# Designed miniproteins, single chains, continued (2), part 17

Each design is a single chain, and the fold is of that chain. pLDDT is the mean over its residues in the fold that is shown.

## One batch from the design tools (miniprotein)

Design m4562
Fold by ESMFold2-Fast:
Structure m4562 (fold): chain A 76 residues (1-76)
Amino acid sequence: VRASEGEIYLRIAIKELEEGGEESIEKVLEVARKALENAEDESTIKLAAELAEKILEIDPENEEAKELLKEALEKL
């Protein structure tokens, strides 16, 4: 299966978040928003939702992560 550019960037962003924690949140949110905006496939949308959930585990009050999760779930 051919991975989309968005899927590849999201997988990298998840890894960066796992390695950098709270300091990586702003950067990974930017990547996730761009990937979701251009998402054409369910796997990319699901990865964006997963990334948003991981951010909320670190920062539960993050409004951008909450909106990202909501948008991803609405596209599924």
Scores: mean pLDDT 78

Design m4563
Fold by ESMFold2-Fast:
Structure m4563 (fold): chain A 92 residues (1-92)
Amino acid sequence: SREELIAHIKKILSDPKKREELIRELEGAIRWLEEQIASTTDPEERAVLQDILARLRATLAVLKDESVSLEEQAQAVYDLLEYLAAVQKARE
């Protein structure tokens, strides 16, 4: 459920090592997407990758913002996971 997943995300974000691992994974994904966009010649594929990149960047910014509450940070990660699941389903 949404509540169970948000609670799990809050637990991850409350662990400094797991938080750092998540941030590192997001930064890695952003770098990989930037390289894919630079090498992509298909405008439609480039547009999809740019949308994913924008969402990853927005979520990373929220996670690095010390003024954002743990609950709002967990919500941002949840929203990213829902978005990525929707993108994956649309590409099947």
Scores: mean pLDDT 88

Design m4564
Fold by ESMFold2-Fast:
Order: sequence, then structure tokens, then C-alpha cells
Structure m4564 (fold): chain A 79 residues (1-79)
Amino acid sequence: MTLSMILSQRGQSIYAGGLSTQQLTDIIRDRLDRDGSVTFHGVSPDEIQTVIDAARRAGAGSYDVIEELPGHYLIRVRR
């Protein structure tokens, strides 16, 4: 699906749509510990708050929300 949230890091893509805030928190924490950053693309408006909440719970230092296409958001999370 074109609006399904996908986690992308160093050429690896993981489908993250439909995950709970806790599951996203665990994934974000792991990626921040490993790589210092994680990017989600294909984030729908309804998913933005869930990703932000998960990032905050994971101890992210910063995040950016960018609308790249109408209704299609990129969220970049950093340590």
C-alpha cells in the first residue's frame, strides 16, 4: 500500500504499519542504539502522533515531520 508506514535504514525497509506505540517504541529504541537515527516514510496523518509518542518514549533527542506528498509524511527520528 502506498500509504503504509515503512521504516527505512541503510537500504533495509521494514513494514511498520499497524504496529502499536509500544512495538514502535521498541523498534525506534533499537535503531537509535544501533544507528543513531531512524526514518519512517509513507506515514499517514493518522499515524503521525503514534510515531511521535513512540519516539519520545524511546528517548529520541529530536524528530522532524515533513509532508513530502499530500497526506504522505516522512518522520526522521534522531538520538
Scores: mean pLDDT 73

Design m4565
Fold by ESMFold2-Fast:
Structure m4565 (fold): chain A 120 residues (1-120)
Amino acid sequence: MSEMQKLLIELLEEVKEFIKNEKNLPEEVKEAAIKKLEELKEKIKNAKTEEELKEVALETLRDLYIILLIAKEVASEEKQKLIDKAIELIEEAYEALKNEDWEKAIKLLKETIEIIKELT
């Protein structure tokens, strides 16, 4: 499994732990988000080519952006600031992946993971 696949899976697991522990999210919203994160994790594991991985990674970052925006609406002011930083890094990682700048995308994903860890 590539470094990119490992990082995307780690990011999805960290976001899943954040969502599970967010007390102000309705249970139905948590269940829907967790299901989507697990589906994305499976797609990442099954990507066989660099092109397939790029497509799944872009889908993953788009869906994470939406999930984090939903979580931000109910989060504390301190957590909202961390979520905003994570969203900015996700947008930058998305543009890096579109341009096939894998090294920059990897660096941005590592930074995103550290920010998400602060949310749990």
Scores: mean pLDDT 90

Design m4566
Fold by ESMFold2-Fast:
Structure m4566 (fold): chain A 57 residues (1-57)
Amino acid sequence: MTPLEKFIDRLLELHIERVLKEGPFPGQPPKTREELEAWYEEHREEILENLKKFFES
């Protein structure tokens, strides 16, 4: 796993904790931790590309 991927995993973990505590954000099904993790894994490539663009621009 690259440093960027590790960073994203950490962000996803923190975000999942926040969503479970405070409620879901737009575009996400209001689900359990496991369902949120599954959704992020499904969209992992898109998240990586968006973050790369953010850091490079």
Scores: mean pLDDT 64

Design m4567
Fold by ESMFold2-Fast:
Structure m4567 (fold): chain A 81 residues (1-81)
Amino acid sequence: MKKISEEQLEKIIELLKEAAKKIPELEATVNELIKRMKELFEKGEDPEKIEDLVLKALMLIADVDPEYAEELAKRVSEIVK
């Protein structure tokens, strides 16, 4: 992943929040991953660490709804180019 901008991170977080709302079983876990992504971004940590958390969230969603996870992965890719 390229170095992620604040705008790109906010768009990804919005997508993950919608996923958490749609899949209540994952709400707590996805929100924890979102919190960690925000903390890493605020601290200026490596963008690869944020990418790993996004991938982890997508993998968890794929275990429940693989078609939706594929759509989200495509939308994330479009956000980060």
Scores: mean pLDDT 80

Design m4568
Fold by ESMFold2-Fast:
Structure m4568 (fold): chain A 91 residues (1-91)
Amino acid sequence: DLEKKKKEAEILLKHAKEDLGLEEEHLELLKKVLEYFINNNASIEERLAVGTVFHAALSKGLSVEEMEKLIEKLLNTPPEQWPDLVAEILK
């Protein structure tokens, strides 16, 4: 399933670059996050939660530094609290 995760990461990076027009700084952060998912065998729930935070931060026009801090906060939060954290960010 590493091949599947790698393919999903490549699709997300391509979409972010070609369809969303992300700048190199945002693409580099996304690449680091996807590499973390591959290296740590991240669950579907973990990937969805981080993806939701990334999209919420982009829609709010947050800086790369702010976005990175939000992702770091999510990854250091227990999974049972992720729905509440994601809902708070989406507000």
Scores: mean pLDDT 73

Design m4569
Fold by ESMFold2-Fast:
Structure m4569 (fold): chain A 101 residues (1-101)
Amino acid sequence: DPEEEKRKQQIIENIEKSYEEALKKAKTEEAKEALELAKRGQIAVVNGNLEEAIEIILELQERLAATSQDPLLSREELEALSPEELMVLAGALGTGAALRA
């Protein structure tokens, strides 16, 4: 579907641009790595690669586990989330991990 493909490309371009600016502001290697993981996770959701997105979210949660009171979800709980919920969660966890790095 050409319209769906065009819509996905526009969303991916917006994600890439947003993370490019955030990465320029990141001061530590750990913060940059967390932001790169969040970017990859959100792009994976857009492309329908939900298993890849879930693996990235699990990695971001592990980075926060020792320093955060944020709710941590199991793989099974993440598999129950919508693509939209996975998108929001990946972005939020990436930002949180970068701030705590």
Scores: mean pLDDT 80

Design m4570
Fold by ESMFold2-Fast:
Structure m4570 (fold): chain A 96 residues (1-96)
Amino acid sequence: MDMEKLLAATTALAVDLVKTPETEEQREIAIELAREYLEIAYKRLKDEKERKEAEEIVKEALEIHPSVAVLVASLLAAGDLEAAKEVVEAAKAAKA
């Protein structure tokens, strides 16, 4: 899958996740996974500004839905800050 198709698929999944109820156990696992991916992102993002932006993106995603935070944090761990921003904005729009 090319990066554009991967981003579109990830965005669609995030929109679906916003409307999907989760068990308490699934929420706890998602929060832990998001934290682990954010730690990987911190090691890849050497710019302090990018690290702060990544943290803020994950925090916003967690307020929307924990599973969305996992998707967003995984994109940040891959070093794709712009894709992570696009996914969180789409999830935020779907939540509204």
Scores: mean pLDDT 79

Design m4571
Fold by ESMFold2-Fast:
Structure m4571 (fold): chain A 61 residues (1-61)
Amino acid sequence: SMADLERVKALALQLLRMGGEEPSTAPLSVLETAVRTAGALLGLTLSDEEVRALALELQKL
């Protein structure tokens, strides 16, 4: 659901910042890893397309 994807994005952003990463300047691969990790922690299965889309949204922050 959209609410689940927003939870993934929020957690991914938290994980990035806890790791000392700035989302706007981090490599796309780092952002995608954070999104995949957040999804796994929340028990959600994300497609590669969803991972890429959320990673690109994080770059805009």
Scores: mean pLDDT 86

Design m4572
Fold by ESMFold2-Fast:
Structure m4572 (fold): chain A 71 residues (1-71)
Amino acid sequence: SRWDEVLRELQRLHSELIEKIENGEMTVEEAIEELNRFSRELKKGLSPEEQRVLDGLTGHLKRELESVGKE
């Protein structure tokens, strides 16, 4: 389903962003901006209920990115 595709794409991006932060290729702020942009694009194919769930998941993933960027 489209929802399953969205989740797979979001998980892939999240893993990529974590690696880039850990490698010094990207700041946490830049990673959060990229995640927000990606999430906004993904919403175009989702129902209002699915969009709400995606917003919650995106918030959780942002917290994880912030945790990775701590020294």
Scores: mean pLDDT 81

Design m4573
Fold by ESMFold2-Fast:
Structure m4573 (fold): chain A 82 residues (1-82)
Amino acid sequence: STAQFKKVALAAAEALRELARETPDPEASQRLLEEARRIEEAARAGDKDAGKKALVRAMNIAAEISDEALQRLLDAMNQAVS
């Protein structure tokens, strides 16, 4: 549903902003913030396709940082729909 998508998207964006603050790599931080912005825009617009694409890119960026970063993002999204 659109409501479920918005909850997941906003939780993911929040987790990405937290990861960006904790990441010592400024390039990784900027990439996380860019995808958080795109996810929030997609959520406000109700654009599920744009949101899903941004979430996939965000997951790939988190995975490149660490397994822990990816797990934190996944946990935030799972908690939003539980």
Scores: mean pLDDT 87

Design m4574
Fold by ESMFold2-Fast:
Order: C-alpha cells, then sequence, then structure tokens
Structure m4574 (fold): chain A 75 residues (1-75)
C-alpha cells in the first residue's frame, strides 16, 4: 500500500518534470552540477533522476499555490 502510493507520487512527479518552466529547469541543472561536484560522475544518473523528481514536485507546489492565489483573488 505505502510502496504503491510512493510509486504513484514519483510517477506523477516525473510526468510533471516535463512541464517544468525554464526557471525550474535552471534550478534543476544547478542541483545536478552541485551533486556531480560532491559525488562524482558515477552518481550522475541518480543525481539527475533526483533533480527531475524535485522539479516535478516544484511544479506541483507552484500549481497548488497559483490555484490558492486565484481563489483568494476571486473573493
Amino acid sequence: AAAALEEEILARARALADEADPEIQAQMAALVERGLALEGAAAEAEIQEKARLAAGVAVLARREREELEALAAAL
């Protein structure tokens, strides 16, 4: 149950990472660069995957915030 929910959240985050705007993409690239400097090239694929998931989560958080701001503005 918990593992299935986690997998669903990660799949959703991966899908949303493709919709990341240039600002989020730039932040993701900076995180990958820093991660590579700390852990080396052997960890590159894992670092890139973590950055991609983080970008997807950032898109989710931004959309939720924008929806709340739109609702507040409509009041």
Scores: mean pLDDT 69

Design m4575
Fold by ESMFold2-Fast:
Structure m4575 (fold): chain A 88 residues (1-88)
Amino acid sequence: MIEDRMVELAKEGKFDEAVELLKEGAQRIIETAKYDPEKGKEELDRFKEAAREIVRILVEKGQLDEASRVIKLATEAIVKAKQVIAYK
């Protein structure tokens, strides 16, 4: 899963690559949600979990600036995905 690869990259210290995959994951969720809102919700849940794990890894490694960057990117992606999914 793309979410698993993002977490692995963060664990390896490849933070820029992890952030790029985070952006790719966000785009994928938005695309899925347009055609299948149910699958979009499931993908969004996995994305939230992966983003939280990446933030935890970054904080643990003292990369507070990168953690803040991931939080901002993940929040923006989640808001856009929710708009497409139309949560009730």
Scores: mean pLDDT 78

Design m4576
Fold by ESMFold2-Fast:
Structure m4576 (fold): chain A 68 residues (1-68)
Amino acid sequence: SEEDEFADAAFDPDGDGVMSPRELEALKKLMESNGISEEEFEELVPSGVIDREALLKLLDKIGEKIES
């Protein structure tokens, strides 16, 4: 279903779906820009499916790199 709450499209805000391939590619680039390699990303999300839990893991890792 299409909902108005799904607006920013960086990820699914409801957490009921997963990121589109376009959004996933953008996320990978963001991770790489913050010092997290594609290999590290793949270790955190081996299936390539970004659930809310996986996204929180990635954001936590970015936060650690930024503060370094």
Scores: mean pLDDT 64

Design m4577
Fold by ESMFold2-Fast:
Structure m4577 (fold): chain A 56 residues (1-56)
Amino acid sequence: SMKEEYDKLIKEIIARRGLTPEQQKKLEETVNKSLDILEKGQAELKAREAALKALG
């Protein structure tokens, strides 16, 4: 899943920046919220595209 790879990459960058574990956890929670919104948007776009295709 691209979502899982993205989460791991962000975590790596955060650690590299020297953020504390507490700050890392807070950012991870924020990213999870953002990804949830993005996935909802993508599902809506896919449904719209499928509907347009079905109409011919």
Scores: mean pLDDT 74

Design m4578
Fold by ESMFold2-Fast:
Structure m4578 (fold): chain A 55 residues (1-55)
Amino acid sequence: SSMTQREIELLQLGLRNSEAMIEAAKANPKTKQETIDRLEQVKAWLEQKIQELLS
């Protein structure tokens, strides 16, 4: 459906943004490991949701 396609597109945008945030966080030596771990958990959640909607 068009609604499902829009959800996938927004999740894919969120995934790209989360990847950019993780790279920026890793590039900053003052970033706490907990912050990086949390961002990676968000990325993993987005990847799982996209996979579920494509199934």
Scores: mean pLDDT 87

Design m4579
Fold by ESMFold2-Fast:
Parts: structure tokens; C-alpha cells; sequence
Structure m4579 (fold): chain A 89 residues (1-89)
């Protein structure tokens, strides 16, 4: 269990770095949300999965999360959807 948690965190961190590079240093909250919706839709995520991801980003923003933390929250949602698709393959 602990080893899988560390592996998931590593995947989330790597994806967050890719997203930060794609979005650039001045990405707004709306741009992060739009990018996350687009990526999840491209993966074939359900409307419920997209809604949960956006809600998680908005919740982090409300608590004063940094841009990098918002991107990590988005990356976490994307990794969760990728893992679900991989498990079903």
C-alpha cells in the first residue's frame, strides 16, 4: 500500500511539471480549469469525473493554494482517470 501511494505521488508530480510547462508561469485559475477539462475530456472522462476535478481545483483555490498546488490538484485528478482506464484495459 505505502509503495503504491509513493508511486502515485511520483506520477502526479511528473504530470504536474508537464502541465506547468504547458500552461506557463502566468496561468490563471480559469486557464488551469480549462486545461484540466480539455485533458480529462480527451481521456474519455465522464462529466462526473470532470466536475469533481474542477471542484477540487476550486476548493484548493478557496483555501489559498498556490498556482503550483492548483496544478498538482489537477494532475492528481488526471492520474486517477488514467489509472481507471489502465485498470479497465
Amino acid sequence: MKEKILERRAREAALAEEMAAALGPDASLDEIKAYTREQLRALGASDEEIERAVQAIEEAARRGASRDELIRVAASSLVAVRERIEEQA
Scores: mean pLDDT 81

Design m4580
Fold by ESMFold2-Fast:
Structure m4580 (fold): chain A 59 residues (1-59)
Amino acid sequence: MAKAIVYDVKSKEWVTILGLPEDPVEAAETVRELLLEHESLAPLAPERDEDGNRVLDLS
């Protein structure tokens, strides 16, 4: 599973997305769909990692 880090403009926080497809194209499309469906990822990512970033686990 691939990982991505995206900036959530609504919460003004970085979000770590886990459990993405290994294919870079499919991973990028999954991230795009999440950003189109949700104005903010913060409600989907209540947990935080060791760096203080919100974590959204799709696995």
Scores: mean pLDDT 78

Design m4581
Fold by ESMFold2-Fast:
Structure m4581 (fold): chain A 59 residues (1-59)
Amino acid sequence: SDLDERLERIIQSLDDLQAWYLENHDLTADQRAFLDDQLAKSKKGLKAYTEKQKKKLLE
């Protein structure tokens, strides 16, 4: 769906931004792990939000 396509583009942009940041900055292992965890939580939240919106539109 259009909503899924937009969500995938946002997630891809977040991955690209993180990759660029990691290539251009020196992070500690702990800082890297924290960033990875926060990004994973953000992606999960975005996907959950999108699924809830779809369910509401179908009811």
Scores: mean pLDDT 80

Design m4582
Fold by ESMFold2-Fast:
Structure m4582 (fold): chain A 117 residues (1-117)
Amino acid sequence: LEEEIEKVKKEIEELEKKREEVEKALVEAIKKIDEAIDKNDSEKVAEVLEELAKKLEELGLPESAKYAREVAEEIKKTKDKRKIVSLVTALALYAIGELEERILELERKLRELEEKK
């Protein structure tokens, strides 16, 4: 029980560290996307999202990586800057949500283990 509690606490700490890496990846991607939107370059926006998808997958967010690839595909078909911004914003919120859900699941498990003491 004590060893399981310690393991869950370490998993939460590792996910909190990954949160910083996810946030950094999202900020860098958003900056590149803003530059591409200013140039009316939707192909470049899609390229940045493909790179972001690979980074999210490496950071252990496979659902967010899949969504990023879907958004990249949709963006190639549109010239609407507002739609591009909306899709990228939704992706960023989705990635943060996937990470938060994983942390919340571990925090719930931690509480259940501590209640058994």
Scores: mean pLDDT 80

Design m4583
Fold by ESMFold2-Fast:
Order: sequence, then structure tokens, then C-alpha cells
Structure m4583 (fold): chain A 67 residues (1-67)
Amino acid sequence: AEEVVEAVREALKDESPMTQAKAEEVARLGAEGESENTVAAIGKEMGLSEEVIKKVIEIVKEIKEKK
């Protein structure tokens, strides 16, 4: 979970602080075992763009693959 959140912070450093905070929240859920579909749905509910949601999902998959 922590590793995924750090990776998301680094990848989204050029995004607004509000977008970064929302992305970190959905990334934690993905790291805890929520499906990609659930992460995407929560991200949309929070107002994240499709591009940001895709980025978060990719990071979660990459970090989980290394474990």
C-alpha cells in the first residue's frame, strides 16, 4: 500500500495537489485488493480524469507484479 502511494505521488507530481490526494486515496484501495473496475469507478466518483485513473491503475499493477 505505502509503496503504491509513493509511486503515485511521484508519477502525478505535475498534477494539482487535490488531484494527487484523490489519486493516492484510490491507489490505496487498489493496493489493498480492490479490482481495477472498482478503482476506476471510485476515481470517477471523485472527479478524476480518465487519464489520471489509467495512470493509477498502471502503477498499482506494476507494483503488485513485483511482489
Scores: mean pLDDT 77

Design m4584
Fold by ESMFold2-Fast:
Structure m4584 (fold): chain A 61 residues (1-61)
Amino acid sequence: MSPVERYLRRIDELRARARSLDELSAGLTAVYQEMLAEGVPPEDLERVLRHIAEVLLEAEA
């Protein structure tokens, strides 16, 4: 399974479990920082960042 698929799943789990926008945002920031530390390719980072943006927009609606 690709690293990107694991991160996307983790983001979806964070959305389902987060009790507030602040908690969700903090969790998503931690995921992003972990991806940077692991040296994930730019195209994979872009894909995950797009998904993070979609999750945050839906949470604010």
Scores: mean pLDDT 78

Design m4585
Fold by ESMFold2-Fast:
Structure m4585 (fold): chain A 90 residues (1-90)
Amino acid sequence: MEARKEALVEEIRAFLDRRKAFQIALAKELGNEEAVAQIEAEHAQAVALIERWRDDLAKLEEWVAEIRQLEANLEANLKRLKEALEKYKE
């Protein structure tokens, strides 16, 4: 039980960390450094929600299911974007 709960928390945290890094990198590329503080605040709020719902396995499993669906959709979209970018270089 504890190992399963820890694995779910780690999966959610890893997703949030990757999302934060991506959003900050994008904000800097667009010259919108003011957005960095907002992104960090939103990340901190999301991490606090993990701590609040840490003892609720049903909520953690629900979040992981949503994350996995989002990741699958992102991988498909990123692959398509990469193929489109390669096509436009020719």
Scores: mean pLDDT 75

Design m4586
Fold by ESMFold2-Fast:
Structure m4586 (fold): chain A 85 residues (1-85)
Amino acid sequence: MKEEAEKLRKETLENGAKKLIEAEKPHGAELTYESALLLAEDIAEGKHPGAAEPQTEEGKKVKEEIEKGGKEAEELLRKAEESEK
């Protein structure tokens, strides 16, 4: 089930990055896909996003979604590693 954990992590980061761009666009924030991916990675790992913290309510909800997805992917990866024996 390592592939499932890896897929969930990738989907969380890619979807999170896209949602962050869309949520922050109305606020005038210009997020590139690359910078949004880096922000999503930091959020998924529980790191403080600093000055890049989402300013919109939609962006804050996306941040919470990324944090949840990141934790779920990490838990699935741990279970896969423990269950592969």
Scores: mean pLDDT 72

Design m4587
Fold by ESMFold2-Fast:
Structure m4587 (fold): chain A 82 residues (1-82)
Amino acid sequence: MGSEKFIKRLERELEEAERRGAPQERIDALRAGIASLRAQLLMEKGEWEELDRLIEELRQDPERALAAGAAETQRENYLRSR
């Protein structure tokens, strides 16, 4: 389910939600979902340095705090399952 195509679909849904002035809860949920799936994809590819870069980039933006948390949680869950 964490396919690159699904991530692209969620990114389009986020863009449409932002254009329509959707509720902040919807925007935050989409950002968190995208970050979680991107983290999963990077871990499946063995791109751990890119994952750390993604999390750091998200942490630099206060509006993306929930997205950063989602990516970190996905990283922890993946490491715990190994």
Scores: mean pLDDT 79

Design m4588
Fold by ESMFold2-Fast:
Structure m4588 (fold): chain A 90 residues (1-90)
Amino acid sequence: MEVTIEAENVSEEAALEAKDKIESNGGKAEVKVGDKVIIKATNVSKKGADAAAKVIARQGGTVTVTYSDGTQKTFTGDDPALKEEKDWGL
């Protein structure tokens, strides 16, 4: 599916790591760095998009994922879900 990931207070390095995770799993990602980081991903699963967002959120930023159906999820460094996941390949 197509997903937009928006992150605030996060490094460019975290954004590039998330891009790499998406692309290594067969997706495509485009990263724009400015006042916030925007990652547009195509051919990614909902689970894959969530995993990429969690990679960014673990750096202490606030991450919002917008899925192709228009729903949104927000992840922060204090999110309990981040403590339950160890890897992209869950």
Scores: mean pLDDT 72

Design m4589
Fold by ESMFold2-Fast:
Structure m4589 (fold): chain A 81 residues (1-81)
Amino acid sequence: GPLEEELLARAEAEAEAIIREADRDGDGLLTREEFREALLRLGYSEERAEELTEEAVRRYGEPLTVEQAIAFVRERMRAGL
């Protein structure tokens, strides 16, 4: 319902902010380590952050663009992962 949609949108916005902050160089690219750090800051366990990082790198290659990282995390959040 509308509450779930609003909570998801807020969580997606917070995730975007954290991912953008993980871009240490401001070049629009995230290394494997920067993306993993962003996932840890989002509250994923060390094991889950590593699994998600490997999946993202498998899908997009390394380095990831910030936009690819945001899209990947939003997809996982919408899937309840």
Scores: mean pLDDT 81

Design m4590
Fold by ESMFold2-Fast:
Structure m4590 (fold): chain A 85 residues (1-85)
Amino acid sequence: MRKGTQKFLDELKSDPRNHKEIDFLSLATFFLNIGDLNGAKAVLELGVEKFPNSAALHEALGSINLLLGDLDGAKSSYERAVELA
């Protein structure tokens, strides 16, 4: 279920701790493993906002968009990941 995902993202954004790209990848993987594809996407979108040059984050976002049926979003994310790899 996706209830609370936005509040969690707002809290993560407001957290004064140092968050790295790997933190967003780990959290997105957790949401993916429990079947919350929309939660995984939201986490990866926040990660890409903070780390726009991370090939790993764009690749992960592409995979989630593909699983959600967003073919245009998946293509865009994968093309960006290839550029950055």
Scores: mean pLDDT 74

Design m4591
Fold by ESMFold2-Fast:
Structure m4591 (fold): chain A 81 residues (1-81)
Amino acid sequence: SAAEEFRRGVAEILDRLEQGDLEGALALAQELLARGVSPEDLIQALFDALLERSKTLSQEQQNRLASNFWQLVDRLNELLA
């Protein structure tokens, strides 16, 4: 289903961000947007998933993931402007 594909895409973006693969995360985010996902829904889903993952991560891992997440958001905002 489209909802299942979206959920998997969000999870994969966060996996890439945890690995420091900002370009890979950005590429997948752009694919979801090209498929008709709204930027607002994508960013909200990514933020919600980030908060859930943060519950099981060390403080250092949380800080790194949060930093990479905001870099992704900034890059997406530049591309959508």
Scores: mean pLDDT 86

Design m4592
Fold by ESMFold2-Fast:
Structure m4592 (fold): chain A 57 residues (1-57)
Amino acid sequence: SELRDYIFSMTGVELSDEELEMLKKAGITTPEQAHLLIPYLQAGVPVEDALARAKEL
């Protein structure tokens, strides 16, 4: 997955299939859309919590 590869290259976080589906369900389907999550994931915030924080932006 291009989205999975992008997030791993930027954060070192390897997403599960369930986490990828969570992102897609939230409307995050491209690397560009995932950009807002990168600082949170780099800080060690779980994907679910990073999504909740990104929704406040």
Scores: mean pLDDT 79

Design m4593
Fold by ESMFold2-Fast:
Structure m4593 (fold): chain A 111 residues (1-111)
Amino acid sequence: GLMERIRELIEEAVENPSIHRAAALELARIVAEELGDEELAKLLREGLERLRKVGGLEAEIGEGIGLIFYGVSKVAGLSPLEALKEFLKVIEKEGDKLGTELLELVLELLE
């Protein structure tokens, strides 16, 4: 199912950390928490904790980017799902296929 594929993408992100993957995970976690999907939020939070342990500075920078993007989106009047859709466009343009697929699956699960 979608949750199992999201778990597989988190495992791949932990094995190959990047700024874009950390940012995608953090923004997805925030959106899941804001919409009250406790199971998805927990899965993403646990994935971020693991990524932080192996990804070092890149993971920390990525988390910061995700958090800042959501904050700016909220100030701009975007809903959590609108923020997710706009960030999906950013990650897709940057060419991170794993981050893109993760955000697409999270969006599908939350819609």
Scores: mean pLDDT 91

Design m4594
Fold by ESMFold2-Fast:
Structure m4594 (fold): chain A 82 residues (1-82)
Amino acid sequence: AAAAQQIIEDVQAALQEIDDLLTNKDLSEEQRKRLEQLRQDIQTSYDILARGSVSREVALEAKKRLEQAIEELKELKKEIEE
């Protein structure tokens, strides 16, 4: 489905961006820890959504957490690249 493809693309883009920032940028200890936490949150939330065996409530919470993590990544990237 188109919606599932979009989520996969958004997750892959976010994880690639985190890996790029961790590899190619001079980061503070706090920035590195925040990126590593966001990577874990994105992976965990996506794994829950991909499972398909969870309740509607759990799926909605996982989707909300994924969207929040992606938004936080955008803010953190601005801080790193200012």
Scores: mean pLDDT 79

Design m4595
Fold by ESMFold2-Fast:
Structure m4595 (fold): chain A 92 residues (1-92)
Amino acid sequence: GMEEAAEAGARGAEAAAEAETAEGAAGGALGAVGGALGARLEGERAGDLEGGREAAERAARAAEEGAEEAELEIAREGAEAGAKGARAMAEG
């Protein structure tokens, strides 16, 4: 559902922010974007567009927070890309 999608996005964001490789950072970023998108789509499926937007918004905020906390340059680049993508999905 929407909550599981948002949680998956948050885990992707954490993975990007903690990544030690370009592949890990890219995978985490895709997870963050996918989670936000998933939340929106699950909201549409449930007929709860506002719930889907709120869940996607939580995923986007988690990704933005992760990007701010990333220590390695490669992790920061991936986390920032994931945060921008997740935000775009949340805002639609």
Scores: mean pLDDT 85

Design m4596
Fold by ESMFold2-Fast:
Structure m4596 (fold): chain A 70 residues (1-70)
Amino acid sequence: EVVDVEKAAKELSKKYGIEITVYRSAAEAPEPGPDELLVMFARPATREDIEKAVKAAKAAGYKKIHLVAP
């Protein structure tokens, strides 16, 4: 099933206390800052794929994720 990536990102942002901004293409995403992580999915992402990335980012000490999902 197609996941609403923006909705999943908002829910996970609230759950993990990390800011997540969703972009449709890598060209729309800014270069990440010192406490920011760029995560890119080449295929439609599941909620589990997004949550794994968010958990990894939080464990590494990032404060914000730029999420690219087509």
Scores: mean pLDDT 79

Design m4597
Fold by ESMFold2-Fast:
Formats: C-alpha cells, sequence, structure tokens
Structure m4597 (fold): chain A 62 residues (1-62)
C-alpha cells in the first residue's frame, strides 16, 4: 500500500539522516528508498526496505 511504502521510506530516510554514510552507501540507500516508493506490492516494498536497511547496517557496523 502507498501508506506502507511511505512508512518504510520514511524509516530509511530517518536512519540515513542520523548516520554518517559513505557516498556509495548513501546512493544505495537513496536507490532503495526510490524502489520502495515505486513498488507495486507491499511484498516488493518490504523487500526493498530490507535491502536498504542492510546497507545502513553494513555502512555503520565497522
Amino acid sequence: SARGARAYAGALRREAAELELSEEARQKVDEAIDAVLNATTDAEAAAHAQAGGRVLREGVEA
């Protein structure tokens, strides 16, 4: 749903804003946010949100 996609995108955007990400990680998160917002199903939105979350975790856990 559009509401669900917005919630996922908002969560990714908020987390990314609180983190000092590399340019590469920031671009991957932006790509994931765009994919979430353009998802045609809730399952697709969730999958893209999980991918974005993984980038955030990998970018900060060092």
Scores: mean pLDDT 76

